# Designs tried in a protein design run: designed miniproteins, single chains, continued (5). Part 8

Each design is a single chain, and the fold is of that chain. pLDDT is the mean over its residues in the fold that is shown.

## One batch from the design tools (miniprotein)

Design m16248
Fold by ESMFold2-Fast:
Formats: C-alpha cells, sequence, structure tokens
Structure m16248 (fold): chain A 102 residues (1-102)
C-alpha cells in the first residue's frame, strides 16, 4: 500500500505556500486537520507541535514525514510548517478525503 507522499510531491506542494506567513501556515494546518475530523483543540495543539519543530512527537506527522524526517530536523519553523501542510494536503488527496480549498 503506497499512500505516502513522495519527497518530490511534498516539495512541489510546499512551493505553493512559499508566500504565506507563519500565522497563515498554522491556520491552514488547523483548517485541514479539522476537515480531516480533528477537534478544534486537537487541531490547534497539533499545529503548535509543528510550529515548535516537534513534528516527530505527533504520531501522524512522524509517520507522514518519515521519508524526509532527517531533512526536516535541519529546517527553520516556516519551512517545517510548509512541508507539514504539503504532506497533509497530498496525503488527504491520495486518500480521497474532502479538504478545504486554498
Amino acid sequence: MNFLPTREEVMAEAAKYEDLTLEQLKQRIIDLLKALGFSDELAENTAKLVEAGKVSENPVFGHLLQPIIDEVAKLDVKTIQRITLAELEVMARKLGLPVPEL
């Protein structure tokens, strides 16, 4: 079963979010997590972990980012947020889940 995004797919998707601020990236992550069935509190707490660079502490994000985890650990917060949003978007689309349009 091959539903995990490739590095190339993630980087292409992340490029779409280059001009977004940290606050906009965090809000988009929250909105997407809510669309995926997360509660408001859980979505906000998950986004805070991403913002703090602790993506590996969330089992969902750790699994999604596994192919690029070593690279993510060396990146700044905004880049981590962009990659996390891109992983969620690509994975949700591959799973056929309804996601909000940007």
Scores: mean pLDDT 67

Design m16249
Fold by ESMFold2-Fast:
Structure m16249 (fold): chain A 56 residues (1-56)
Amino acid sequence: TEEGLKEGEKVMKREKEIKDELVKQGVPIGRAGILASNIVSLDIAEEQGIKVPPKP
């Protein structure tokens, strides 16, 4: 859908920005990529009203 295309572009942009921030903090680039993807997915889920488990 048109909304899906816009969402995909936002996801890619946010993921890159978070990944770059994590790398600056000393996280290895591979791990930073995985963490950034997970963080973006979690953020989008919360924005859409999907409940996520709290941090342990």
Scores: mean pLDDT 73

Design m16250
Fold by ESMFold2-Fast:
Formats: structure tokens, C-alpha cells, sequence
Structure m16250 (fold): chain A 80 residues (1-80)
């Protein structure tokens, strides 16, 4: 219930802080930065929609998906 929703929200908020730090530290290209921000925004929206439906499992899945997508983008940025 409520604990799972708070955990999902906290996870995405922590990912946003990590992403902002990583972008600044590594001078990430604007295109990759935009993709990272979009992934975080989509994750937050999915959690908010899951909360509106009362679906904590969907919220946790959205947070996990956001983390996986961010890891892919971090790896993409390292190759450029």
C-alpha cells in the first residue's frame, strides 16, 4: 500500500538526483541529457497514475523500469 508508493516515489527522486549529478560531472551531451530527463518524467508520471489507480505494484514496476532505462542511457553516454 502506502509504503510501496512512498518507496517507488523515493527511488525515482533519488535517481533524479543521481542523474543530475552524473550529467553535470560528465558534461553529458544535450541530446542524452534530454532523454534522461524524459525517462525520469515518464517514471514520475507512471507512479502518479499508479497511485491514482491504487496500484502499488505498478508504481514499483515503474520505478524499476526508470532505473533500467537510466542505466542504458548512462552506458550510451559513456560510448560517445
Amino acid sequence: GAAALRRARAQVDALKLLADYWIEKNKVDPEIKEKINQVIDEGRKAIDEAMARGDPEAALAAANKTQVELNKLFNEAKKK
Scores: mean pLDDT 81

Design m16251
Fold by ESMFold2-Fast:
Structure m16251 (fold): chain A 99 residues (1-99)
Amino acid sequence: MKFKITVKGLPKEVVEEIARMLEASGAKVKVEFGDEHVITVEGITEEGAKRIANILEAYGADVKVETEDGKEIPIDYKGLNVKNPYEYLKKLFDEIAKS
């Protein structure tokens, strides 16, 4: 599936690092920088997109997730502790590896 993640309140460098980690996990990523940064990610599940949004929110960003069709996906912050972002990326990679 393809998702559009809009991020506000993060520096460009932080968004670039997150995009690099997503690409390393096998996802196809495109980033557009502006007043709000837009991350388009393909090859992940809806649950994976929500996890990415939770990581971004834990860094202090305002995050919005949409499908390619422009439907908003509600993000419930499940109290995820992002002290180790690589741990959450491993879980996302496991979901991708399940084909």
Scores: mean pLDDT 70

Design m16252
Fold by ESMFold2-Fast:
Structure m16252 (fold): chain A 75 residues (1-75)
Amino acid sequence: SAMEELLARTEKQLKEFIEELKKQGYPQDIIDEVEKLAADFIKRARAAVEAGDWEAFREAWREFQERLAELYKKA
């Protein structure tokens, strides 16, 4: 499905993003926090995909983006 394809693409992009942060020398505690946020998003997004719930998928992505932005404000 389109949602499943989008999730697979997003998961790949998040893994690449985290690897890029590691290459740029971000502190391990920031890397760990980003990995936790990404894992939480993937878990929620997977549940939304299985339920066919686009609203839940969009909400999970919105919350992930907001939490990531707050993390950058603290760094």
Scores: mean pLDDT 84

Design m16253
Fold by ESMFold2-Fast:
Structure m16253 (fold): chain A 92 residues (1-92)
Amino acid sequence: DKEEHERFKNSSLEEQRERARLGKILSVAQAKLVVEINNEDPSRVSEMYKEVFDLKELPSLQEIDDMIAAALEESEELREEVERLEEKMKNS
């Protein structure tokens, strides 16, 4: 794994950043689904988004929706993960 670690350091920073970004988006999408299903305060989603992306201002719910929608169009993997979460939460 030392050789893989070296290759990872030299050219996969962009892939690492993208994977981290998608993971953050998935976390926010999951929190949004939890809030919607449990009829909780939607401001929790905005607070989580601010924390996860280290923002100075609290984002609007529309900004979060737009970000999730854009990411879902770009990533089939993210779409599948979100659909899986929706099914799991609707069935529980």
Scores: mean pLDDT 73

Design m16254
Fold by ESMFold2-Fast:
Structure m16254 (fold): chain A 79 residues (1-79)
Amino acid sequence: MGDKMRELWAAMTPAQQRAVLEKLLDFSSKVAKEIEALKKKNGSITSQQVQDITKKIADEMIKTIDDPLTRMMLKAMAG
């Protein structure tokens, strides 16, 4: 993690830190589920499809976040 991200994390409240971790866990779960579903349906998945799924879910997650610090941290960590 870069120095700016460490400073941002240290400046966040425990509630904001928890929100970041919960959003990252939800993000990882959604990405894994979509990848698994596509692999089960098609038998294989390409790197481009993985990137497209990851970007779509990241963009959807970021759009739901109103707190600027939480949004900034999630952008830095998830994409």
Scores: mean pLDDT 78

Design m16255
Fold by ESMFold2-Fast:
Structure m16255 (fold): chain A 84 residues (1-84)
Amino acid sequence: SEKVEKALKLLEEVDPELAKEVKELVDRFEESVKNGDVLSAIGQVLRMIGLVLDLLSKPLSEEEKKKIEEAEKLLQEYFLELMK
């Protein structure tokens, strides 16, 4: 989960509270996948997408937007690998 740690660090540099919420959702996603609870896993991903979209709706610098986009890509790759 080196990808998750890097993604969370990037998000923390933009919004520490959001990074904490995303961390909790990632942990819940991992438990849902481990338990075969597909609906719960999808729910956690949708919540994370909602948090990222809300953050992107705020006035952000170009650097902050790039950090969020890089974090999103890392998390997406991790979720796809974990569901394999």
Scores: mean pLDDT 83

Design m16256
Fold by ESMFold2-Fast:
Structure m16256 (fold): chain A 82 residues (1-82)
Amino acid sequence: MQDVVDFLISIGVPPAVAQRAVRAMAPQISDIDRLKIVMANSFVLSSANPNRSDISRQRAQRVLRDANIPQAYVDQAVAIFD
């Protein structure tokens, strides 16, 4: 799970927030690549992302939908990043 924490830090998530988010979400999502998709795209949707735009939000939502991610996981991850 350190790989997912390191990934989130690399895209601009603060270390403490990345650790908290992975700790909350990793028990619910066993696939590491799927967890990365949820975490990265939920961060794009969050108010903590200063570069958030309508286009980036639409792309993030599309990626999450195409990966069949339940909305409940997205909502939980966004709340952690907010």
Scores: mean pLDDT 78

Design m16257
Fold by ESMFold2-Fast:
Structure m16257 (fold): chain A 106 residues (1-106)
Amino acid sequence: AEAARRAALAEAARHLAEALRAIRAGDEAAAREHLDKAAEYLSRAEGVPLEVTRAELERAWPALLAADDAALDLGIAQLEAAAWLLSNDLADEEKRELLKELAAKV
């Protein structure tokens, strides 16, 4: 169950990063879509009702819209790093197999 929880958190972090990118680009509709997806994955990861995670992200919305470009860029970088870290075990096995295939061809 821990691997499933980490996978859900990784997806939530990816969607949150995409929401911040959409805000940075001025696309509030895309940002809202990614926040809804993040709420779904956070609900699964934390074992709480979807309405709870949606309400938490709705409370954050005015602060996200008021954030400057530097704060948004930092948030994106932190969320991407978190998503990478949470999904690293599967990516490392795939990286090992790709490196093994490349080593066999050189």
Scores: mean pLDDT 77

Design m16258
Fold by ESMFold2-Fast:
Structure m16258 (fold): chain A 86 residues (1-86)
Amino acid sequence: QQQSLLLQGGVYAARGSRYFRQKNYDLAISYYSRAADLYLQSGDNIGAAYSYYNLGLVYQQQGDNDLANSYFQQAVDLDPSLQSQI
């Protein structure tokens, strides 16, 4: 059943990306947060890191640099390779 959670995480991450492109930041945050939770439940730290990284980007676009930096740090803590993208 962990594979089902991983697939759901991917679907929510894709929805988050769609809303982010549409500049619907509230829905982007909601879907990326759900994706992160599902990825963590499935043990996919890379998927969770990607979701936190995108939450950081959404908050940065809203001008909330403190929240953006917090999410970027959480992403790097889960996947240190993301340091090159921040």
Scores: mean pLDDT 85

Design m16259
Fold by ESMFold2-Fast:
Parts: C-alpha cells; structure tokens; sequence
Structure m16259 (fold): chain A 80 residues (1-80)
C-alpha cells in the first residue's frame, strides 16, 4: 500500500532523531501502521463487509494524520 510505504519512509527519516519525543512518535507511527496493515488483510478476507471497510478508511485517515504530525516534528527538529 502506498500509504504504508509513505509511513515507512517517514519512520526511516526519524531514525537519526534520538529525543524521547522522537522515540514516542516513532512508536505511535509503528502502532498505526500495524493497525492499517491488519485491517487491510481483514478487509481482503471479508470484501463484502462494509463496516470493516469503513473502519479501514478511518484507520487510514488516522495514519495520514500521524504521518503529517511526524513530518511537522521532523521539520521542527531540523530548525532546532
């Protein structure tokens, strides 16, 4: 998935950042990535389940928000 590839790229960009805040944000990003990956597999096995599809869309939206927060954090750390 393109979204998971983008999340992995952001996670890689965060690796040289060693602050406590960076470690926590990497952990949060990793948890949301796992959630999206899990739901993509569940939806693939249950293609007619509209509730699961809606849950996947919500989780993808949340992952996009975490990616945006991580990108903003990276930008702030580069200015500090």
Amino acid sequence: SALLEEAQEVLREMRPLTSREAVILRAVLTVYMAGVQFLEEVVKRNPDNEVLKKQLELERRQLREVIAEARAFIARQREA
Scores: mean pLDDT 86

Design m16260
Fold by ESMFold2-Fast:
Structure m16260 (fold): chain A 70 residues (1-70)
Amino acid sequence: SLEDIVVELLMKELGLSREQARAALEIGKASDASTSPAEVAARIEEATGVRLSPADAAGILAAGRVLREL
């Protein structure tokens, strides 16, 4: 699925485990139009222990929005 492709990409590009990548993507999918990349990064850090840059978090937010439209 497209979701599995995104999970594999997050694992490869950001060094996340599969569980961390899935958790990060679910946080991205649950975010609304007012959610900032910094807020997404903070939620991912709380959930997974991984500290992401705002740029990486912005990518996850964008991917989550695309997956919500499918």
Scores: mean pLDDT 84

Design m16261
Fold by ESMFold2-Fast:
Structure m16261 (fold): chain A 79 residues (1-79)
Amino acid sequence: MKLSDEQAKKMKEVVYKKAVEFGLPEDTARRIAEAVQQTGKEHGIDSAASAAKVAGLAAGLSKEQAEEIAEAAKKAGKE
């Protein structure tokens, strides 16, 4: 399913906020959020959520934190 620019932007904003709340540096959180937005625009919600989880884990988040970011992104994209 092709995401609107607005849906992809909402996913970006939610991912950024959660990443910062979990203690990632703002520059790292922004890069993850930008990757989620781009992946969502190209490949849809599920791919964007997966990108958030993988990037979060790579940045040092726990599995539980990375899964929470992915779920939050998925919910934001479905609005």
Scores: mean pLDDT 82

Design m16262
Fold by ESMFold2-Fast:
Structure m16262 (fold): chain A 110 residues (1-110)
Amino acid sequence: SPLQRRLAILLASATVLLGAAYFALKRAEKLLADPSATVEQLEQEIKEIQTLIAQGQDLIADLRALAQVASPADRARIDRVIARLQATIAQLQKTLAQLQAALAQKKAAE
């Protein structure tokens, strides 16, 4: 059905985004631990994390809309994916704040 096709596409998109977020968080951890991290490296990672947050928020909105018309079993599956995306976005937002603070401190030290 069109609903099952849309569900499959949104779940695949969520899987890709969760994978991208995992690697972005690992890169950010390395940059935050590295005193020699450049302004350019911090700015690039900030931009990447901002993009992932925006994409994640859009996916949550699309999944919420689909959940309203989904079967109870599909709704339960959608709600679990939304919860994972929300947790990941919260972690990305925390990491974004840390990167922005590190960037500001590095620019102030010059």
Scores: mean pLDDT 92

Design m16263
Fold by ESMFold2-Fast:
Formats: structure tokens, C-alpha cells, sequence
Structure m16263 (fold): chain A 98 residues (1-98)
């Protein structure tokens, strides 16, 4: 159900993210390299990943989930592009055989 996420900037590279979920409260610190910034949505996403890591999830599983969510739009676009390319190829083949 509803998850509330609060973001507090502690320094130029350190953010505190508080996740409130069904009466439970989790606090995480997101550390960024100097000169690198993340959007509010990206900070929330990394905080959720940190929560899973703290609850015993494998670091590799967290990395895979982050990559999956970030590339979800790319996968959908690739699938649509393949479908469209097949349709264009079929139309071209049909005209060539006539």
C-alpha cells in the first residue's frame, strides 16, 4: 500500500532518506561521489534498494533490480521496435514478391 519517503540533505554528497511503510520506519544514507547529483526519484529508488540490502538481500540482487527498473522503458521500446521492424520487413517482402 502507500509508502511515504522523506529526503533530507546532510551535505553536498550525503542524503538521508526515511521510508515509512505500514507503521515501520527505515532510515538510510545515500552517498554520492563529489560533483554527482541524483533526482529525488533516483534518491528514493536507491533508498529502497538500501532497505532491501539491510534486510539481507544480496548486493548482486539489488544491482540487478536497480538495472531492471532503470532499463524497463528501454526493454519496452526495444520490443516495440522489433515488432515494427518485422511489420515493415513483411510489407517490403510482399511488394517484392508481387
Amino acid sequence: MKIEIEIERLSDTVYRVTIKEEGEEYEFEVHLPPGKTLSEEELKFYALAAKRLELGADEKEIEEELKKRLSEVEKKLEELAKAKKYEEGKALLKEALE
Scores: mean pLDDT 58

Design m16264
Fold by ESMFold2-Fast:
Structure m16264 (fold): chain A 85 residues (1-85)
Amino acid sequence: SMMEFTEEDLEERHKKIIEELKKALEITKNDPSVSQEELDILERLLEAAEKGLAEYYRTLAELAEREGNLATAETYRRKARELEE
């Protein structure tokens, strides 16, 4: 059976998706054979991935706050804000 994903595994997967999309966008921007439409698709995918991670962090912040861990909640809220600036 496949291993169940932990909270840390989900965060790491989201971060890797964002990193790979950023790398793809950088490479694509430097390739004159690539169309503007392809650049737009990659940019939208990156924005969607960053928004998804920010929503994940907000959910973790809410859960931490419910458990009374205000410091952890604030750390996750900060991480979410950094992705949406």
Scores: mean pLDDT 80

Design m16265
Fold by ESMFold2-Fast:
Structure m16265 (fold): chain A 79 residues (1-79)
Amino acid sequence: SKKEEVEKAREQFIQLSDKMVELAKSAGNLEIAQQIEDLRKKTDKEVTEALKQEDYDKAFKILEEASRELQKLLDEFKA
C-alpha cells in the first residue's frame, strides 16, 4: 500500500540520516551534524503531519526533498 511505501521510505531516511550524523560527529564537524539532525527533526514532523491527513503523496514528496537536502549537506561536509 502507499502507506507501507511511505513508512519504508521514512525508515530508510532515518537510518541514512542517523549514519551521516555519526560520520559528521566522528570527523569533528559538529555544525554539519547539527544541520542534519535539524533536517531529520523537521522532516519527521512534516511526514507525521502528512500521514495524519492520509496524504501519502505529500509524505513521499517531503521525504524526496529531505533526501536531496541531506545529499547537499553531505556534499558540504566533503568540501
Scores: mean pLDDT 84

Design m16266
Fold by ESMFold2-Fast:
Structure m16266 (fold): chain A 60 residues (1-60)
Amino acid sequence: PPELTEEQLKDLAKYLGVSVETVREAVEMIRAGKSREEIKERLGLTDEQIDAIKEALKLL
């Protein structure tokens, strides 16, 4: 399956103001079909940050 590169993860993390590990965990949760609320609860991400990560995944 298509995966974000380490470079793409770093760029996205910098853009969102979060750690690379946070972006990686968010990607895993999104792929696992976790709800937006579960992602926010676990990682402290905003709706806009989650939408940006989802958009990056659509480009794969």
Scores: mean pLDDT 81

Design m16267
Fold by ESMFold2-Fast:
Structure m16267 (fold): chain A 66 residues (1-66)
Amino acid sequence: MTPAELAARLAALKAEVANTTDPARLQEIRREAMRIAREVAGSDPEVLARAAEVLALINRKLGVRG
């Protein structure tokens, strides 16, 4: 998957986070965003920043800190 494809996937996940309150689905999106962040760590800071935004939104919705 290219950085452009990863960015598009993260945009789709971010939109999905905005439209769901299902904790199980939020955990699925969280795992996907974490996977993307791991894949781009040190190689694409823009995609990493987008993944961090998705994770922050999920953590806020789940009430999780850390």
Scores: mean pLDDT 79

Design m16268
Fold by ESMFold2-Fast:
Structure m16268 (fold): chain A 88 residues (1-88)
Amino acid sequence: MLEEAAKLLEKLAKALKAGDLEKAKEYEEKFVEVVKSASEEEQKEIMKIVLTPLLEAAEEINSLSEKEQLEKAAELLEEAAKKLKEKA
């Protein structure tokens, strides 16, 4: 589960860096499906690793240009993916 979630976050981050919003949406939808299929404990861990950094960076991201927002979001998602792989 966590390894599959991590791979989807890596693909999402790559799509965001490329500006491919259509692929980014597909990977986001797949990531949500994987999370919904996870145990309650795994969902909690994924939310903590993925959502906490995004929420902490939200004010900074909101002040950036659209391109910079995508690059910053991709960076945070790549870091989250690495942490999920370490836990898997």
Scores: mean pLDDT 79

Design m16269
Fold by ESMFold2-Fast:
Structure m16269 (fold): chain A 70 residues (1-70)
Amino acid sequence: YDIDAMAEALARHAGASREGARFGIEKALEGDKQAQGGLAGLLRRHAGVELGPDTPAEEVLRAIEALARE
């Protein structure tokens, strides 16, 4: 994962701070369920990506990677 590109994509599409997005992505990669849920919520509310509360972490991270390539 290109964490810097992913953080920039969240800042651009979901109105998150770049630093906050980067921290959240790093925590989600460490298995932090709160960070994973927070990222899924940002994508659902601000980027139009429909992710449920039980969406696997790898799908959340892949959605952010896809957003970074748009």
Scores: mean pLDDT 77

Design m16270
Fold by ESMFold2-Fast:
Structure m16270 (fold): chain A 86 residues (1-86)
Amino acid sequence: SAEEEERLLLEFEGFLEVAPDSLFEDIDPATAEERLRAAIAALRPKFPRLAARLERLLAEARRNGDETLLKKVTGIALHLVEERGK
């Protein structure tokens, strides 16, 4: 539902702000973009607003060369696919 996705977006933004970068040290930056794109595709049918937000964050990380942001967003997106992508 729209309300469910809105709550998920708020939880996502909160986690993105407060989660330590060290939680995502195991994400390989060389494959992170490919994995994030796959996660976005998996989430889009149920959560199109979340998918759009993830696409904007990917674009931002690429523009700024922000490897830390790319790894963090990828790690969170992969977790969401495991929990919510079914």
Scores: mean pLDDT 84

Design m16271
Fold by ESMFold2-Fast:
Structure m16271 (fold): chain A 89 residues (1-89)
Amino acid sequence: SALTEAIKEALALFAEGAGIEVSEEKLTEAAELAASGKDAEETALLFEYAMRQIMAEARARDPSLVTSEATREAALKAGQLLVEALQAA
């Protein structure tokens, strides 16, 4: 769906902005899960969960990874894209 693709793009931009490599398969699965939310609030919660899982997995692979201002800014921009996608749906 258009919503799933928009969420996938937002998650991809988050990962890129945060400097984290995420597989296409994982981005697709996370976007499909978030888009499965029953309402905008649940979709936003699942989207935030996906971003946190991406960060947690990256930190587990590289224990030196620290949450930076760039990661925070990437999350804010990705969240804005999600809001725009939900308003367009």
Scores: mean pLDDT 79

Design m16272
Fold by ESMFold2-Fast:
Structure m16272 (fold): chain A 92 residues (1-92)
Amino acid sequence: SGPVSLEEQQAILKEQLEEAKEYLERLKKEGAPQEELEFLELQIQAGLRLAEALINQDGEVQERLRELLAEFQANQDDREKSRELLQEIIEL
């Protein structure tokens, strides 16, 4: 994650999540397909779960999140698999 502190990493993630929420609102107003809106909403919820785990220093949850994130990165071209992985992240 480069030279930034953990506190700065958490702040950056929070800013990215706010930007993603604003983007979701824009897409809703532009009439984007429901499937696209739901996928972005899952990504936002997963990001919030990641932020929570980082703040709480839960090592067991963080380990599982690393595994799920690695699998998510490997399957970025598979939307169905990506949705399943995002749901698993949210449920942790």
Scores: mean pLDDT 78

Design m16273
Fold by ESMFold2-Fast:
Structure m16273 (fold): chain A 84 residues (1-84)
Amino acid sequence: MIEENKKRQEELFKVADEIASRLREKEADQPELADIGKGLLYAAAMSGGAVETAREIAEVLRKYSPVMADAAREFAKKAEEIEK
C-alpha cells in the first residue's frame, strides 16, 4: 500500500509539473503567479484528496485568476484519471 501511494504521488507531481510549466508559459509576464499555482498543485498532490483539493482550489481561484483556476481544474481531471 505504501508503494502504491508513492507511485500515485509521483504521478500527481509529474502532472503538476506539466500543468505548472504550461501555466508559466501563459503567465510569462507574472512568473510569481505561476509559482504560486505550482505550489497549490503540489499541495493538492500531497493532500489525501488530490481531486477534491484541486477542485476547491479552482473554485477559490475562479474570482482571482481564471488561468490558475483552469490549471487546477485540469489537474483535478488528471488526478481523477490516476485515482479512478
Scores: mean pLDDT 76

Design m16274
Fold by ESMFold2-Fast:
Structure m16274 (fold): chain A 66 residues (1-66)
Amino acid sequence: SMEQLEKLKELMEQVDKAYKERNIDKLKELTQQLQDLYFETRSPEAGKALAYAQEKLAELLREQRE
């Protein structure tokens, strides 16, 4: 739906901001929200957004050696 696409866009913009600010806690929260959305909808767009957020989170965690 359009509302779902708008929500994904907002979450992805928040992911990019959290990544730029290196805010791991916020990025974990956003990744969980994307996972919940994907689990509810099973949409390819939500799945791609989740994968993107997981990649960004993994990069930050690797840099911190967590």
Scores: mean pLDDT 84

Design m16275
Fold by ESMFold2-Fast:
Structure m16275 (fold): chain A 62 residues (1-62)
Amino acid sequence: TLREANELLMETMKEAAKAVKAGDYKGAADILERGARELESLNPELAKELAEGARVLRKKAE
């Protein structure tokens, strides 16, 4: 449902932001990829956006 999707999204974004601030782009990408998989059944559009964000962060990790 929307509430569950929003709670998952907010928690995923908070965890990813903490990783980015620590310079852990690989960890942030892993967090967003996990969030995207969990969100797929609840909101596929948001899942796609999280997966795209993960790709960008993974490139920064190189």
Scores: mean pLDDT 82

Design m16276
Fold by ESMFold2-Fast:
Structure m16276 (fold): chain A 86 residues (1-86)
Amino acid sequence: SKKEREEVIKEVAEKLREIGDLLQRQIEILNRALEEGLITREEMQAALTSLEELEKVARKLEEAGRFEDAEALREIIEEQRKRREE
C-alpha cells in the first residue's frame, strides 16, 4: 500500500541522513588533522574509504594530545562498524 511505501522511503531517507551526518563529522575531524600537519593528504584519502586507516588517524590524534577529536573519531568508527554488522 501507499502508506507502507511512504514509511519504507522515510526509514531509508533517515538512515541515509544519519550516514551523511557521520561522514560530515568524519571529514571535519580529518580536515583539522590535515591542517595541523598530523596526517598527509594520502592518509586522509585512505581514511575516507577504510575504517582501519581511520583508526590509525584516531591513534595519531591521541598521540598528538588531540583527545577530543580522537574520541569523537573512535565513536564514529564504532557507529559505522555497528551499521555494517546489521
Scores: mean pLDDT 82

Design m16277
Fold by ESMFold2-Fast:
Structure m16277 (fold): chain A 65 residues (1-65)
Amino acid sequence: SKVKELLEKALEKASGRTRQALENAIKAYDEGKKDEALRYLEEAAVLSTDPEVRKLIGEASKELS
């Protein structure tokens, strides 16, 4: 899916706590837990210092909303 592709691109560039939050978001998405996935994406966005990673997270969040 488009959401999965965006999240996987973000994951490639992420590290540390941001990467962990993105991994949790992907797991929640795969389990059909949309609200949980959105919460993890919000966490990843707050933790991220990379503008490209934040942009990918924002696009994925819009697709899920």
Scores: mean pLDDT 85

Design m16278
Fold by ESMFold2-Fast:
Structure m16278 (fold): chain A 65 residues (1-65)
Amino acid sequence: SIEEELVEAMVLIIKAVYPSVKEAEVKDGEITVTLENGSEEDIEAVKKTLESLGKSAGYKFHLKT
């Protein structure tokens, strides 16, 4: 769907902006992002972005550190 394509595009942008994002997956209405060696500031920024995106698109999000 268009919603899935938009969510996938936004996740790719997040991965491009935050080098600490090592894995990012969109599957079955869930967004999963894995951070490695991220600062607390990066972790909070990614979390807030995922929370906003997930709520807007109706997706669940999971952040792994």
Scores: mean pLDDT 78

Design m16279
Fold by ESMFold2-Fast:
Structure m16279 (fold): chain A 87 residues (1-87)
Amino acid sequence: MKTPEEILEEESNKLQKEIEELIDELKAGKISKEEFRERFEELLEEWLKEVKEKAKELSEEERKELLEKAEFEKKVAKDIIDEFLKE
């Protein structure tokens, strides 16, 4: 069965790809910065929901570790995007 590390890596890789596609749409002028922020927030919520759902099959300790790492990655992603949108 998937480890906490495998779950986090798979879901984070999906999120990164979706964020890259969203950045490409912003650069192409297909969406506004406001639409980008809205869609980015939706992607983060879906990502965290999927991580939490997959975490339900893990032990209590593994679930706690996975969720703490996921919250940290969410914060890092928000900080990176905020810096990107300032430029």
Scores: mean pLDDT 79

Design m16280
Fold by ESMFold2-Fast:
Structure m16280 (fold): chain A 75 residues (1-75)
Amino acid sequence: MKLSEKQLRQLFSLADKDQDGLLSAQELAALSTVLKSLFPQHYAAIEPRLQQALEAGGGQLSFEQFSAALKPFIE
């Protein structure tokens, strides 16, 4: 199943409780539980992309980086 861009933004906003446009490693870990439920067969490919983007961002992930990492799995 693929996420729509709207669902992706909703998931990001739900995890980004302070609405600073960034996800911390802790917030991403919580979101990862949801992503595993939505993409159990593809999470092994998703998780490394998200971790690489998080490390490149200095421990924080913007929506643009989050969307880019998940681009092969969105509509």
Scores: mean pLDDT 74

Design m16281
Fold by ESMFold2-Fast:
Structure m16281 (fold): chain A 62 residues (1-62)
Amino acid sequence: ALEEAGLELAKKVIEAKDEVTVYYWSPAQKAVVESVALSYGKKAIFKEAENLDEAVERSKEA
């Protein structure tokens, strides 16, 4: 779910030292994700996912 993806992203961004890999599934979601990463002062590397479920799973691995 979108809520689950948001929680995984927030955790990754907060805990990352220098950079975090962020998966997005739509242009609108990429903008939100980019804003979150920037607000925590982290360098974000953006990769496109095929759908929301894939984005959640790949975010857990990165």
Scores: mean pLDDT 65

Design m16282
Fold by ESMFold2-Fast:
Order: sequence, then C-alpha cells, then structure tokens
Structure m16282 (fold): chain A 75 residues (1-75)
Amino acid sequence: MEKELKEKEEELEKRIREISRILDERLEELSPEEKAALAEELEELAEEAKELGYDKLAEALLGAAERLREEAAAA
C-alpha cells in the first residue's frame, strides 16, 4: 500500500508539472479543444489530489480547470 501511494503521488506531481508547463509556456498556442482537454485532466488530477488529502491543491487545480474551460468556451 505505501509503495502504491508513493507511485500515485509521483504520477500526480508529474502530470501537474507537465500541464503547468504547457499553460505557462504555450497557453496562447493551444486550441479551444486542447484547452478543454487540459481542463478535464486538471479536474481528474483534482479528484486524485483530494483522495490523497491534498484539499488545497485540489481546489487550486479545479480553479485552473475552470479558467481554462472559460477560455475554451470564449474561443
């Protein structure tokens, strides 16, 4: 169980870093469809973060997803 929890935490961190990098470096280059897909991934990551007890991180991820969905809908 402990090994599996660490693997989930590492995977969560890696996915968050990948998405954060895309948003920081290439947000303007993303299509509305790509923005919607990233928002969906952020929502999934928020659920995983919440399950691991990272409520504040989950809230931040949901906020980022909401903003990204608004940008996708506006384009």
Scores: mean pLDDT 78

